# Ledger of designs, part 68: designed miniproteins, single chains, continued (2)

Each design is a single chain, and the fold is of that chain. pLDDT is the mean over its residues in the fold that is shown.

## One batch from the design tools (miniprotein)

Design m6499
Fold by ESMFold2-Fast:
Structure m6499 (fold): chain A 80 residues (1-80)
Amino acid sequence: MEKEILAGIGDILLAVGRLAMEKGDYETAYELYRKAIELFEKAGDREGVALAHENLAEVYEKMGKTDEAERHRKRAEELR
């Protein structure tokens, strides 16, 4: 189904974003995690959206943006 394909692509984007994080490429990780959120939202995958927000929070922490990190963590908690 279309939603299953979108969620599957979202999972791939999270995995690639994690590799970008390990390399210190926070800009690439940020764009990948944002795209994953869009796909998980379109798929209706609340857990996927929550995971992507947790990953974005980590990106913001690495960038020194603590307030943005807290917002994304709160969003992830609200989705679970």
Scores: mean pLDDT 86

Design m6500
Fold by ESMFold2-Fast:
Structure m6500 (fold): chain A 86 residues (1-86)
Amino acid sequence: QEEIDRDVYVALAILTLTVAMLAAKRQGREEDYRLVEETLKKAIEAADNGDFDKAIEIVREGAERVTSPEVARMLQRAAELLEKAK
């Protein structure tokens, strides 16, 4: 069940980042949208390589750089989900 739980947490983190992108777009925050999109791509690459510590770091850095508090909270949640994937 460990591998299944890990895959589920990774999938939930990706979904959370995708919802954060949509929230940024809905708010008209183009810079936040671009930052979350870049963060999502880099985090997926790190997770695919099994480097969850790097994926978490990438997502937390993204949360610090976005201007929307809602988007920042969603990125923090995604980082928590990736921590559970370890």
Scores: mean pLDDT 85

Design m6501
Fold by ESMFold2-Fast:
Structure m6501 (fold): chain A 79 residues (1-79)
Amino acid sequence: ADEVIARAEKLIATLEAALRLMEEDPVVARVAESQGVSREDLREALRLAREALKAAKEGNVEEAQRLIDEAERIWREGG
């Protein structure tokens, strides 16, 4: 449980930082979008990572791991 919580928290922090950079700098957003990273994909990955943290805290480790895997897939393949 603690390991899954830590992974979800780290992923949330990473995605929040990436999304903030895209929202603060239109040049960063343009470059990221040209490389296949959309703000919509980052928001979806962040939503899934937050759901994973909630599931992990509720003791639903299997669901939390599934949601983390989905968020990481979007981060790697959608970007």
Scores: mean pLDDT 79

Design m6502
Fold by ESMFold2-Fast:
Structure m6502 (fold): chain A 61 residues (1-61)
Amino acid sequence: SEEDEFLEKIRKLLKEAVDSVLAGDRETAIKKLQEAIELARKNNAPEGLIRDLELFLETVK
C-alpha cells in the first residue's frame, strides 16, 4: 500500500540520519530528518511520529 511505502521511506531516512550522526556528519543527518518530516507531513502520518522526528532534529541541530 502507499502507506506502507511511505513508512518504509521514512524508516530508511531515519536510519540514514542515525548513521550520519554516528559518523559525525550533522549536516547530512539534518537533511535526512527534514526530508523524513516533510514526507510524514505530506502523507498525514501520525502526529506522534512527526513530533518524534522533530524532537530528534532539534537534538542534532
Scores: mean pLDDT 85

Design m6503
Fold by ESMFold2-Fast:
Structure m6503 (fold): chain A 70 residues (1-70)
Amino acid sequence: SSVVKALEAAIEAAKAGDEITLAIGIKEVRELLPSLSPEEAELAERAIEAIKAGDVETARELLEKLREAL
């Protein structure tokens, strides 16, 4: 799934402190939101907010839930 790959890239960029790659990853996830169900989009948006807050653990848990929903 493109959204899962974009979120994984965003999480790794956040861990590395790579703000440019992080911004690109978040933009890519947002561009994919219209192709998701409302429930899947909510999980992806919550994962973005966790990533932006530096909460990598919550972001990974939300990513796993999104994988199960897809």
Scores: mean pLDDT 82

Design m6504
Fold by ESMFold2-Fast:
Structure m6504 (fold): chain A 88 residues (1-88)
Amino acid sequence: STAERRERLEEELEELEEELLEDPDDEEARRRLARLLRELARLEDDPVRREQLLLAARLLETGDEEAALREAAALRKARGIEHSPLPA
């Protein structure tokens, strides 16, 4: 199903974000992340989120190391990964 495909793409995206944080000059990881973002955008029905995914993909494809790191950090922040998962 499209939901299962979306879940798999989101999991792979999270792993590639982590790889880029360790090696921001990894062109292959950057290209793979951009490709996954475009696939997620294709499956996304929220126009705001879709546009954010397409923008991130474009910056990863055309940006430098700094742009790639900024986009990876922004994606992780959107997933709540930046915040310590401490129980209340």
Scores: mean pLDDT 69

Design m6505
Fold by ESMFold2-Fast:
Structure m6505 (fold): chain A 70 residues (1-70)
Amino acid sequence: AIAWNNLGLVYQSLGKYEEAAKAYEEALKLDPSFEDAALGLALVLTSDKLPEAKKQELTEKAKAIVKSHA
């Protein structure tokens, strides 16, 4: 979980927001209670750096991951 979260932070710092979101989603798949990964994903998805279509796609994937552990 931590390694995926760190990868998400690295991609985010490089401006690779789609890759950052995917890395945060992988962290949440391993640990759904990982607050840092959830916050990172939310910040990436609410940024103006991603196209709206991509935000929707990534949000649906994140929602599916969270629901599987609710």
Scores: mean pLDDT 73

Design m6506
Fold by ESMFold2-Fast:
Structure m6506 (fold): chain A 58 residues (1-58)
Amino acid sequence: MIYVATKDIPEAGPWNVALKKGDLVEVLEEVNEDYWKVRNLKTGKVGVVGKSHLVPAP
């Protein structure tokens, strides 16, 4: 399922993916209850983000 970033997420290190508000992501894996591994559909980059920053795309 495709999700959209609700806010800008900065690059914090090699483990995370940077996002801009409105970026579409594909969820690849649930890492734990708070973090998902996603692919940014705009950049093609893969990394971990907090799921609280994502909402389902319409």
Scores: mean pLDDT 79

Design m6507
Fold by ESMFold2-Fast:
Structure m6507 (fold): chain A 81 residues (1-81)
Amino acid sequence: DKEELIKEAKEIAEELYELIVKLLDELDKQGVNQEEMREKLEEEVRKFLKEKGFSEEEIDEIINGGKSLIEILEEKKKKEE
């Protein structure tokens, strides 16, 4: 159901937000430059989404703003049915 997909998307988004905030705080404390910070954030976001079961193509769509997290989850569920 869409309600379950929305719940899953919210849980992923909250966990991702916490990851980003934690990484930004740690990298800021380490005095890394803006380019290194961007690189580290993208690497960790990609790793996180892969661990959640997203493909590389799905991750690219999410990061580049081509599709929302909910749209990707809905498409995955449709393929499994």
Scores: mean pLDDT 74

Design m6508
Fold by ESMFold2-Fast:
Structure m6508 (fold): chain A 73 residues (1-73)
Amino acid sequence: NIFELAKENKDAEELLNIGEGYLREKKYEEAKKAYEAAIEIDPENKKALANLGEVYKKMGKTEEAEKYFKKAK
């Protein structure tokens, strides 16, 4: 499992790539978990923050989405 391996190795870049793959496939819960793991490793990663905001928006969680979009600026 590439996601679990990236999470165990604290590989934020690989977790971003995994999250982007899930987001492209519209697997929003899996994308959310990957981006959350990336942010735990690198909290200032604007790309992870913006993409997590987009995932929350697609899941209908508009307030959470706006919080992450603001952090990504």
Scores: mean pLDDT 82

Design m6509
Fold by ESMFold2-Fast:
Structure m6509 (fold): chain A 80 residues (1-80)
Amino acid sequence: MEAAEAVRAYFDTVIAAVTNEEARELLREAQRLAVEAAIALFEEHDPEKAEELNKKAVELFGKAVSLLSEEELAAARAAV
């Protein structure tokens, strides 16, 4: 539970620094998958499921980052 909560809090902090609507939607989807990956790894003890979910979360996070301005990227990095 704590690991999933930490992942959720991290994404909430990043999303709060982002104003681009499309990037926010991608980050929310990445957050959902990353939280599910943490649950799979630490609560379900399913590392294969966790790895697949985390790979997808990383892909979506990368897409979101590509939509951000330099100022939004700096704000998001400073927020974490």
Scores: mean pLDDT 79

Design m6510
Fold by ESMFold2-Fast:
Structure m6510 (fold): chain A 105 residues (1-105)
Amino acid sequence: VPVAILGRLIEELAEASGDEEALKHAREFVKTGSIEHLRRAAELLGLDPELVERSFSEAVKAIAKKAIEEGHLDIARQAADYLRFYFGDEEGVKEIEKLIEEKEK
């Protein structure tokens, strides 16, 4: 479940960013479960590819922060919901919500 959530968030970020190569790799991961495609999609989006294997919660936070930087606040909110529901990371949720509020003002 957590790795499927990570794959979906990366797919949404790649689509929103218009990165066709990252989107291709994210979609291949969703279809095949190949972690190599997930790592490549993360790398192309400017994320640390090691995070997708080392810590799913840290990877979700990194995706949320990247989405906020690019103005995709809907993706960041979805990532915060995943942190809350699947990881119980209340500190991470508060950090992401604060960054979203700052970006909106």
Scores: mean pLDDT 82

Design m6511
Fold by ESMFold2-Fast:
Structure m6511 (fold): chain A 72 residues (1-72)
Amino acid sequence: MSTDDVVEAVRKAVEDAGGSPEAVELAGELARASMEGDGERARELGERLRELDPKAADVASQTLRDAGDQES
């Protein structure tokens, strides 16, 4: 799965869960930062997303975790 595929999957999952356009954008940025290994940026974006929409943050985190589990 490419970085772009993961970003698209996370954005779609948040949108399907009823996330706002801002939550969808933050979730996509979080996914990209996470896939690029920018842990500090991913943490900050994750905190901002949770503050804005806790449900969207949970959906984004679960989608990212599911994508990462393929590298066991």
Scores: mean pLDDT 80

Design m6512
Fold by ESMFold2-Fast:
Structure m6512 (fold): chain A 102 residues (1-102)
Amino acid sequence: MEEKVEAFLKRLEENRATLDPSLEPKVIKTLEELLKAYEEEGDKLGKAALLFQLGLLYKSQGRYEEALKYYEEALELFKKELPEDHPLVLAAEKLIEELKKL
């Protein structure tokens, strides 16, 4: 699922030499619509992956409070589906700690 989101973002970047600030809200809206679809299907890992990608997008914009919120929501879902010592859980915790230092 992350690969599909990353492929979408990569195609958007390849078709547009620079991410126009007017396009970033449209990308976020598309990811939010995908979040609703995965929530309706009960795909918790897919939802967590999309929340994580939203966090990365907000972080890239310097919007650290929004990024933190999405990473924390993704971490909660990862912890429900994965062991506490899973690499994805540890990675999300590390990113949250780094953002809290800002």
Scores: mean pLDDT 67

Design m6513
Fold by ESMFold2-Fast:
Structure m6513 (fold): chain A 79 residues (1-79)
Amino acid sequence: MDEEEVNKLGQELSEAIANKDIDKVVELTKKLIELIENEEELLSLLDALKSILENYDLTPEQKKELEELIKEIEEKLKK
């Protein structure tokens, strides 16, 4: 795990969420799923994505992409 890269991507993700840039959220989340091995960090990422899915006005395509990312995180948590 590259802690510096994870921290940088996490900051960029927080900025993308604040700006409601869903396409950037999807891109950054895909990278974070590959890099994060820690269960607590994966759960935090999962909670953030579920919050976006519930509270943001999403296109059907964006909603599907977020649901697929949520499923990938849940599968990674199962090992």
Scores: mean pLDDT 80

Design m6514
Fold by ESMFold2-Fast:
Order: structure tokens, then C-alpha cells, then sequence
Structure m6514 (fold): chain A 70 residues (1-70)
């Protein structure tokens, strides 16, 4: 399930905006990972969205990193 979410990000993040990338990723995480793993990824995703200096590419990379670490 982590591999499927990472594949989604790698294939689609370049085609989505920052908010869409986060929203779609969190939806996949909620359905496929534990509530504890979801909470960690959700917190990282919100922190990234609230930082206006972060590009969609940086958001993708940080989300992939966080998913691999949970």
C-alpha cells in the first residue's frame, strides 16, 4: 500500500497543483495505512501546504520521504 501511494505521487504530482497533490495523497493514506501513520503524514502535509516557499516538487519529495519513514 505504501508503494502504491508513492507510485501515485511519482506518476501524478507533476500534473496536479500543491493542494490537489496533498488532498489526493491523504485520501490514499487514510484508506491504506493505519490511523497513526495517517496522522503523521497529515501533519507533514499541512506543514508543507502552510509554507508558501515550498514548490509542488518539494511537497511531493517530502510526502514520499514521510510515507517511507512511517
Amino acid sequence: SKEEIIRFLEENAGKLDREETVQKTLKYVEKNLSPEEYQKIWQTALDLLNDPSKTKEEIKEELIKTINEV
Scores: mean pLDDT 82

Design m6515
Fold by ESMFold2-Fast:
Structure m6515 (fold): chain A 76 residues (1-76)
Amino acid sequence: MQEVTERARRALEEVERLKKLADEYRKQGDLEKAIELYEEAVRLAEEAGRELPEMRDSFEETAEELRKKKKEIEKE
């Protein structure tokens, strides 16, 4: 249980960190870097969902949200 909790915490923290960084680059007008960071966050969320089946739905929802943010930037 402790190992699963620790992995989930680290994965969520990293995904959130990348999302915030991507949001910052988007705000600065660096759309290419923002897209790259959102893609990395999606990849990590998908990997975490596969490794942590109990949280799969939560990570998949996060990945979908990040994909939508990426598509919004691609239209800017």
Scores: mean pLDDT 79

Design m6516
Fold by ESMFold2-Fast:
Structure m6516 (fold): chain A 70 residues (1-70)
Amino acid sequence: MTPEQRQIMQDGFNRFSDSLNDAMSISDRNDSINYFNQNTQQIIDEIQPQNPQIAQWLQQQSNDVIDSMS
């Protein structure tokens, strides 16, 4: 893994973490899940043209988190 790829992964992970923390403050479960999903999809869409492999990994992380919230 290159330093640039590591930076993209770290930035993506940090943004996911922030989105999860924000979502956890939402009292309604469905609204919380929708908020997290929308924000993580925006992050994935931004990363996709830079590195499709990292975008796929982030998509899997998002899916796992959403499943745990359900």
Scores: mean pLDDT 80

Design m6517
Fold by ESMFold2-Fast:
Structure m6517 (fold): chain A 78 residues (1-78)
Amino acid sequence: PEPSKEEQKKLIELIKEEAIKNGLDEETAEKIKELGLEAIDTGSEEVIEELEEFIRSLSPEEQKKLLEAIARAAEKYK
């Protein structure tokens, strides 16, 4: 079944924690969390586009750290 909004928000929080542990800048991780939470709450296409644009603006190193953090967060959220 599709995760509830609360479960999705918990996953976003875990992604931020894992991203910071993985060496992603705290300010960058916080912005991803804020945009992710707003996208979940509003369903706004503009917010989703802003999140996607922000992630694409990250360096390849930062994108790799984020992807590894997402994988670790998903593993913890079983």
Scores: mean pLDDT 81

Design m6518
Fold by ESMFold2-Fast:
Structure m6518 (fold): chain A 61 residues (1-61)
Amino acid sequence: MEKKKEKARLVAEFAIRYAMRQGKSREEALETAVKAIIDAYGFSPEEARRIAEEVLEELEK
């Protein structure tokens, strides 16, 4: 169960870092991560948003 979520977190981190390196805003980076998680793992938009927000907050700490 947790393996899929952990992989989604890694994809979110990569997507956020990539978007921010391209000069995108925090909100744009978050949307990029949400789309990547949905495409890769089929999470609901709500769950993908939660995972992406958790990863973004951890990267900001």
Scores: mean pLDDT 80

Design m6519
Fold by ESMFold2-Fast:
Structure m6519 (fold): chain A 68 residues (1-68)
Amino acid sequence: MEREERLKKLEEEIKKLIDSGDTAGFAAVLREHFAGVRTEEERIEIVKAVSKALGVKNPTPAEVAALG
């Protein structure tokens, strides 16, 4: 799956899980996406997609680093 499509699907899945209150599903989706990460760039992109889905405005590099 292309990176851009993967991030878009992640954002959509996170929004659905948050809307339904499925915290376990949210954690599972995040673990799945991070398990495939090999580079810092990929990790940052995933964090940005999650933050965007949660409505967090413009996550700082420090906030991104805290998740890695």
Scores: mean pLDDT 66

Design m6520
Fold by ESMFold2-Fast:
Structure m6520 (fold): chain A 101 residues (1-101)
Amino acid sequence: VLAYEASKAELELRKDPKNKKAQATLHLVRGIELLRQGKYEEAVEEFKKAIELDPNNSDAWLYLGEAYAKLGKVDEAKKYFEKALSINPNNKRAKELLEKL
């Protein structure tokens, strides 16, 4: 899944280097990979870059919250899960993670 999303974003950037959504997708993919590796602080930085480029991506806010939860920063995690739900009320994972906090 991550390789597919990265390749698709790279193709979009080849067509338009200023494509902010494609740039955001590459940062999101890198952040998810760092999160899976346990590099939570580095994942936070990548998710913040993704959000700066595409602030309406609910999943970017979700993963930012998950990274903060892994760092033990529960209040920040809750804030970002609530933001993910404000963008997409059907983000079931954000709702589930909020209920566990």
Scores: mean pLDDT 83

Design m6521
Fold by ESMFold2-Fast:
Structure m6521 (fold): chain A 63 residues (1-63)
Amino acid sequence: MLAEEALKAIKEGKYEKAYELLKSSINPKAAAEYVAKKAEKEGRYDLAKKALELGKKAEEEKL
């Protein structure tokens, strides 16, 4: 699932890959929020914040 792959990429420091995965979504903001919720469930608020930052950037660059 796209969100799980994006979270894994963020955990590995592969932010470019995570960004591309979020940008490929029809709704990058919703995809990023879903990834952030998964990270929060793991107690990883730092990763949740990173996911939201990448999702916002992907949304802004899409149009």
Scores: mean pLDDT 78

Design m6522
Fold by ESMFold2-Fast:
Structure m6522 (fold): chain A 62 residues (1-62)
Amino acid sequence: KPSPEEVAALEAALAGLDDPTMTPEQILALYKKVKEEASKMTPEEIDRRYAELRARLEARQA
């Protein structure tokens, strides 16, 4: 089952792919922010968010 960390990691990865000029510090800051937000989500919200982010990543890699 997806965790808040996995949601944060996918969102940070997608942000880096969308903007290759982002610094590692900016990516890490986004990761920490999303992880904190995701820690307040219900398991259903985490599952839904992860599925959405995963679909975006797959669409981008196609």
Scores: mean pLDDT 79

Design m6524
Fold by ESMFold2-Fast:
Structure m6524 (fold): chain A 95 residues (1-95)
Amino acid sequence: MGEELFEEGKKLFEAGKYEEAAELFRKAVELAPESPLAPEALRLLGEALFKLGKYEEAMEAYQEAIEKAKDDLELQLEIAVKHLEVAVKMAVEKR
């Protein structure tokens, strides 16, 4: 299901092409919202959006990733840390 888009998005993310990576991660989630890949795709979407300075969108992606991670407590905690990092960054830049 969204696996091919997810893998292509990861390659773009590693190449620093965050806008293109974010687009592919969004499509991967849209095609397979209940896939085991959806939490990871949303986490990487959040990271790409954070790199682009789109903090509000990054927080939304991380929040959805936590919700979809369900029984994976370690993944939920890892994403929650990223969500907190974005919240702190937004608070600091508001000043």
Scores: mean pLDDT 80

Design m6525
Fold by ESMFold2-Fast:
Structure m6525 (fold): chain A 72 residues (1-72)
Amino acid sequence: MMLYFDSAEAALAAGKALLARGEALLAQGDTELAKELYEQAISAAERALELDPENEEAKRLKERAEELLKTL
């Protein structure tokens, strides 16, 4: 799912929140919802990079979410 945001900052904030929620759900054993939230966090990070291709924070968010998704 592609998330729409007006700015890289807004996309980053949303992605970070989605990642944190996914980690909390994974800790509770809900791997399916955690996967969905990690995928949404990746989409938010990709949107941030589309708006600001040199945004290092967006690159790190995407890498972290992809690593967490890969471990599931």
Scores: mean pLDDT 81

Design m6526
Fold by ESMFold2-Fast:
Structure m6526 (fold): chain A 68 residues (1-68)
Amino acid sequence: SEYEKRLKEAVEKMEKNKENLLPPKSPLQKAADEIAELLYELLKEGVPREEREKKLEEKLKELAKKLE
Protein backbone atom coordinates (compact mmCIF):
# COMPACT_ATOMS: atom_id res chain seq x y z
CA SER A 1 0.00 0.00 0.00
CA GLU A 2 1.24 3.47 -0.95
CA TYR A 3 -0.22 4.86 2.28
CA GLU A 4 1.56 2.29 4.48
CA LYS A 5 4.88 2.95 2.71
CA ARG A 6 4.56 6.73 3.19
CA LEU A 7 3.58 6.28 6.85
CA LYS A 8 6.65 4.08 7.47
CA GLU A 9 8.92 6.63 5.75
CA ALA A 10 7.39 9.45 7.84
CA VAL A 11 7.97 7.52 11.09
CA GLU A 12 11.58 6.74 10.08
CA LYS A 13 12.17 10.45 9.27
CA MET A 14 10.76 11.49 12.66
CA GLU A 15 12.97 8.94 14.46
CA LYS A 16 16.09 10.15 12.61
CA ASN A 17 15.25 13.83 13.26
CA LYS A 18 13.89 13.52 16.83
CA GLU A 19 17.07 15.15 18.21
CA ASN A 20 16.24 18.28 16.14
CA LEU A 21 12.70 18.36 17.58
CA LEU A 22 13.84 18.20 21.23
CA PRO A 23 16.44 20.21 23.19
CA PRO A 24 19.93 18.71 22.73
CA LYS A 25 20.82 16.16 25.39
CA SER A 26 24.04 16.49 27.38
CA PRO A 27 26.72 13.79 26.82
CA LEU A 28 25.87 12.33 30.25
CA GLN A 29 22.13 12.14 29.43
CA LYS A 30 22.94 10.42 26.10
CA ALA A 31 25.18 7.92 27.93
CA ALA A 32 22.42 7.15 30.46
CA ASP A 33 19.90 6.66 27.62
CA GLU A 34 22.27 4.25 25.79
CA ILE A 35 22.77 2.16 28.96
CA ALA A 36 19.01 2.08 29.64
CA GLU A 37 18.26 1.09 26.03
CA LEU A 38 20.88 -1.70 26.05
CA LEU A 39 19.55 -3.07 29.36
CA TYR A 40 15.98 -3.02 28.02
CA GLU A 41 17.00 -4.88 24.84
CA LEU A 42 19.00 -7.51 26.76
CA LEU A 43 16.09 -8.12 29.16
CA LYS A 44 13.59 -8.29 26.25
CA GLU A 45 15.75 -10.91 24.48
CA GLY A 46 16.10 -12.96 27.70
CA VAL A 47 19.90 -12.73 27.75
CA PRO A 48 21.35 -14.49 30.86
CA ARG A 49 22.39 -12.26 33.79
CA GLU A 50 26.13 -13.02 33.45
CA GLU A 51 26.14 -12.03 29.75
CA ARG A 52 24.04 -8.91 30.49
CA GLU A 53 26.54 -7.77 33.17
CA LYS A 54 29.48 -8.31 30.78
CA LYS A 55 27.81 -6.36 27.94
CA LEU A 56 26.82 -3.53 30.30
CA GLU A 57 30.39 -3.27 31.66
CA GLU A 58 31.78 -3.08 28.10
CA LYS A 59 29.24 -0.37 27.20
CA LEU A 60 30.04 1.60 30.38
CA LYS A 61 33.78 1.54 29.53
CA GLU A 62 33.02 2.72 25.97
CA LEU A 63 30.80 5.59 27.19
CA ALA A 64 33.30 6.61 29.91
CA LYS A 65 35.91 7.18 27.16
CA LYS A 66 33.41 9.32 25.18
CA LEU A 67 32.66 11.48 28.27
CA GLU A 68 36.36 12.38 28.72
Scores: mean pLDDT 72

Design m6527
Fold by ESMFold2-Fast:
Structure m6527 (fold): chain A 61 residues (1-61)
Amino acid sequence: MSEKEKLYLEIVKAVNEGLKTGDAEAVRKRVRDILLKMGLPEEEAERIADTIAANVADLAA
């Protein structure tokens, strides 16, 4: 399994934990860090992390 595949699984784990706890802020921070490790630019990583966190907040509500 490639490092990118492992990091993608970490994103899935972060989302699942966020759905269980309702802590969208923790999901945003964790996803942003993972995307940066995957080599995404900071601005793009922040935009994607914000979108994922917003979806987690909506689903957990």
Scores: mean pLDDT 80

Design m6528
Fold by ESMFold2-Fast:
Structure m6528 (fold): chain A 62 residues (1-62)
Amino acid sequence: MVEENKRSVEEALEYARERGDEETAEKIEKLLKEITEDVKNAILAAAETSFLLMERAIEQLE
């Protein structure tokens, strides 16, 4: 999933460069850098959420 998101952004960047659209290419480059950080944070958040859901399931059984 992470790889797919990064690939999609890279494809968009390549398309913008082909068109000579420097403004769009610059915006896409910023997004690509942000995605790397956001993806790391998203994985961490997903792990935390999974842990909380497990605790809640145990609570329901008690």
Scores: mean pLDDT 67

Design m6529
Fold by ESMFold2-Fast:
Structure m6529 (fold): chain A 62 residues (1-62)
Amino acid sequence: SMTILRAAAHDTGVSLETVQRLAELLAQGASEEELIAELKAMGLSERTARGLVEAIRTALAE
């Protein structure tokens, strides 16, 4: 769902382009921990990174 991805991008301050790329990686079998590590490297807290990955997972489960 693009609506969920746009909301997650807005709420976290991460660009929609980055959120879409992470969604593609997760859909291709990337681990949740791998995505959290990438988001933390971008300067996000672990809590915010986990929240974003959960939102992406929810968007992909539709």
Scores: mean pLDDT 82

Design m6530
Fold by ESMFold2-Fast:
Structure m6530 (fold): chain A 73 residues (1-73)
Amino acid sequence: MTEEGWEKVKKVLEKKGIKTNSKEEAINEVHDLANQGDLEAQKALIEYYRETIERMKEAGREASREIAEELRR
């Protein structure tokens, strides 16, 4: 569904001619570019982390609901 941030990360790497063999390696390379002041890399990382946080919030919401149901017994 929401993979736009990851797609932007890949496009930044393709534009720079950087090849990576894993998602973790790709994120690390784009992080280095962002730290060097690459605005496109910075925007791609922000989008990627926003999507990651959204997924983590959804997972945390589900876990919290299950725990709350146990405690209300």
Scores: mean pLDDT 74

Design m6531
Fold by ESMFold2-Fast:
Structure m6531 (fold): chain A 67 residues (1-67)
Amino acid sequence: IDEKEILRALGLMYAGLGDIFASKGDLEGAIEWYRKAAEYFEQAGDEEGVAEAREKIAALEAELAAR
């Protein structure tokens, strides 16, 4: 295992936290975790992970703005 694998694993863990917080209705918390996930995915070179995290952030930001 190397630094990129560790960074990708951290991205996955933070994305999982985002999913948990979103399911609890904590949209601000979920957005923060997905932003951290996107940062780690970017450092890992995982473009798919970055795209998915950013899509989730955009959806939650839209929902939060509509409240």
Scores: mean pLDDT 84

Design m6532
Fold by ESMFold2-Fast:
Structure m6532 (fold): chain A 56 residues (1-56)
Amino acid sequence: MQQFEVLVRLESTGLRLRVIVELPEGTSKEEAARVAVELLSRETGQRAEALSVREL
């Protein structure tokens, strides 16, 4: 597994959160950002946007 740190912004509040996602080896930064945004949107009920992605 490969870890990514994604900085995500919640649209309604402007709050910025760091999300760590663990995904299969060879996952792209774009895919990791997408997964983090979907997870946070489901948890908060808010629209979310990825600001940055870093491979750990």
Scores: mean pLDDT 82

Design m6533
Fold by ESMFold2-Fast:
Structure m6533 (fold): chain A 61 residues (1-61)
Amino acid sequence: SEVEQKRQQGEQLIANMEEAKKRMVAIYEPIDPELAKEIEEMMDRYIESLKKQTEAEIAAL
């Protein structure tokens, strides 16, 4: 179904962003821990926005 396709696409994108967040934090933490924390907070907000967007798109179907 279109709902299932949208859910799977959203879940995959969120999973990819969670992995990207982990990698970026790991790279920047030993260089600038404060920047690493800011990156993590920004990425967390982005991931939350993606979750809300995915649910809104599903609700619109």
Scores: mean pLDDT 85

Design m6534
Fold by ESMFold2-Fast:
Structure m6534 (fold): chain A 98 residues (1-98)
Amino acid sequence: GEKSKEILEKLKKFLEEAKKIKEELEELVKNPSKEKVPKAIGLVLRAIGIELEAELLLKKLEADPTASEEDIKEAKKILEEIRELKKEIEKLFKEFLK
């Protein structure tokens, strides 16, 4: 349905944002400095926010009786990719702080 499509598009945008956050942290790890700590913290906090918002969107989709099993499966796959990216982002943040 239309509502499911809107949720999937939001999840896809969150996935792309999480990928960009990872790329930005990778660049920070290559050239670390104390002045870049606030930026690194902001990126990690945004990744945490994306995961929480994506989890809420999945719950909203699962609560919709008109949502297809295929749409729910795709949303679960996107959320799992976001979760994996968040783990990688947290690992990069730890490397940045060394």
Scores: mean pLDDT 89

Design m6535
Fold by ESMFold2-Fast:
Structure m6535 (fold): chain A 55 residues (1-55)
Amino acid sequence: SRAAALKFFDVDGDGTLSEEELLALQRALGLPEDGVLDEATEAAITETLNRLLTP
């Protein structure tokens, strides 16, 4: 879920993704590399982790 997604990708440990980490993640997910943590980006992260955690 969202908490697991933040833990997995959060390098700061404060529950917020860094811009550099966000750009790399958007590239990996095939999203536009705009460095903005939009709901669409959060949803894509959550869906990807849910698919990995719940086969």
Scores: mean pLDDT 64

Design m6536
Fold by ESMFold2-Fast:
Structure m6536 (fold): chain A 58 residues (1-58)
Amino acid sequence: SSFERLRRGLERFDELSPVQQRVLLAELARYLGQSVATVQSLSVEELLDRLAAREAAL
């Protein structure tokens, strides 16, 4: 699922290349319905919390 893929990507964010990090944040922004700028301003912990909340709301 998109949720599982994004969650795993966030948990391994520091292990990703800069290109993979940008792609993940763009996909996360689309999934959460937020801007890329907003997603880039949040911590990994905050992004994981928002991802879980969004999945629960679907």
Scores: mean pLDDT 84

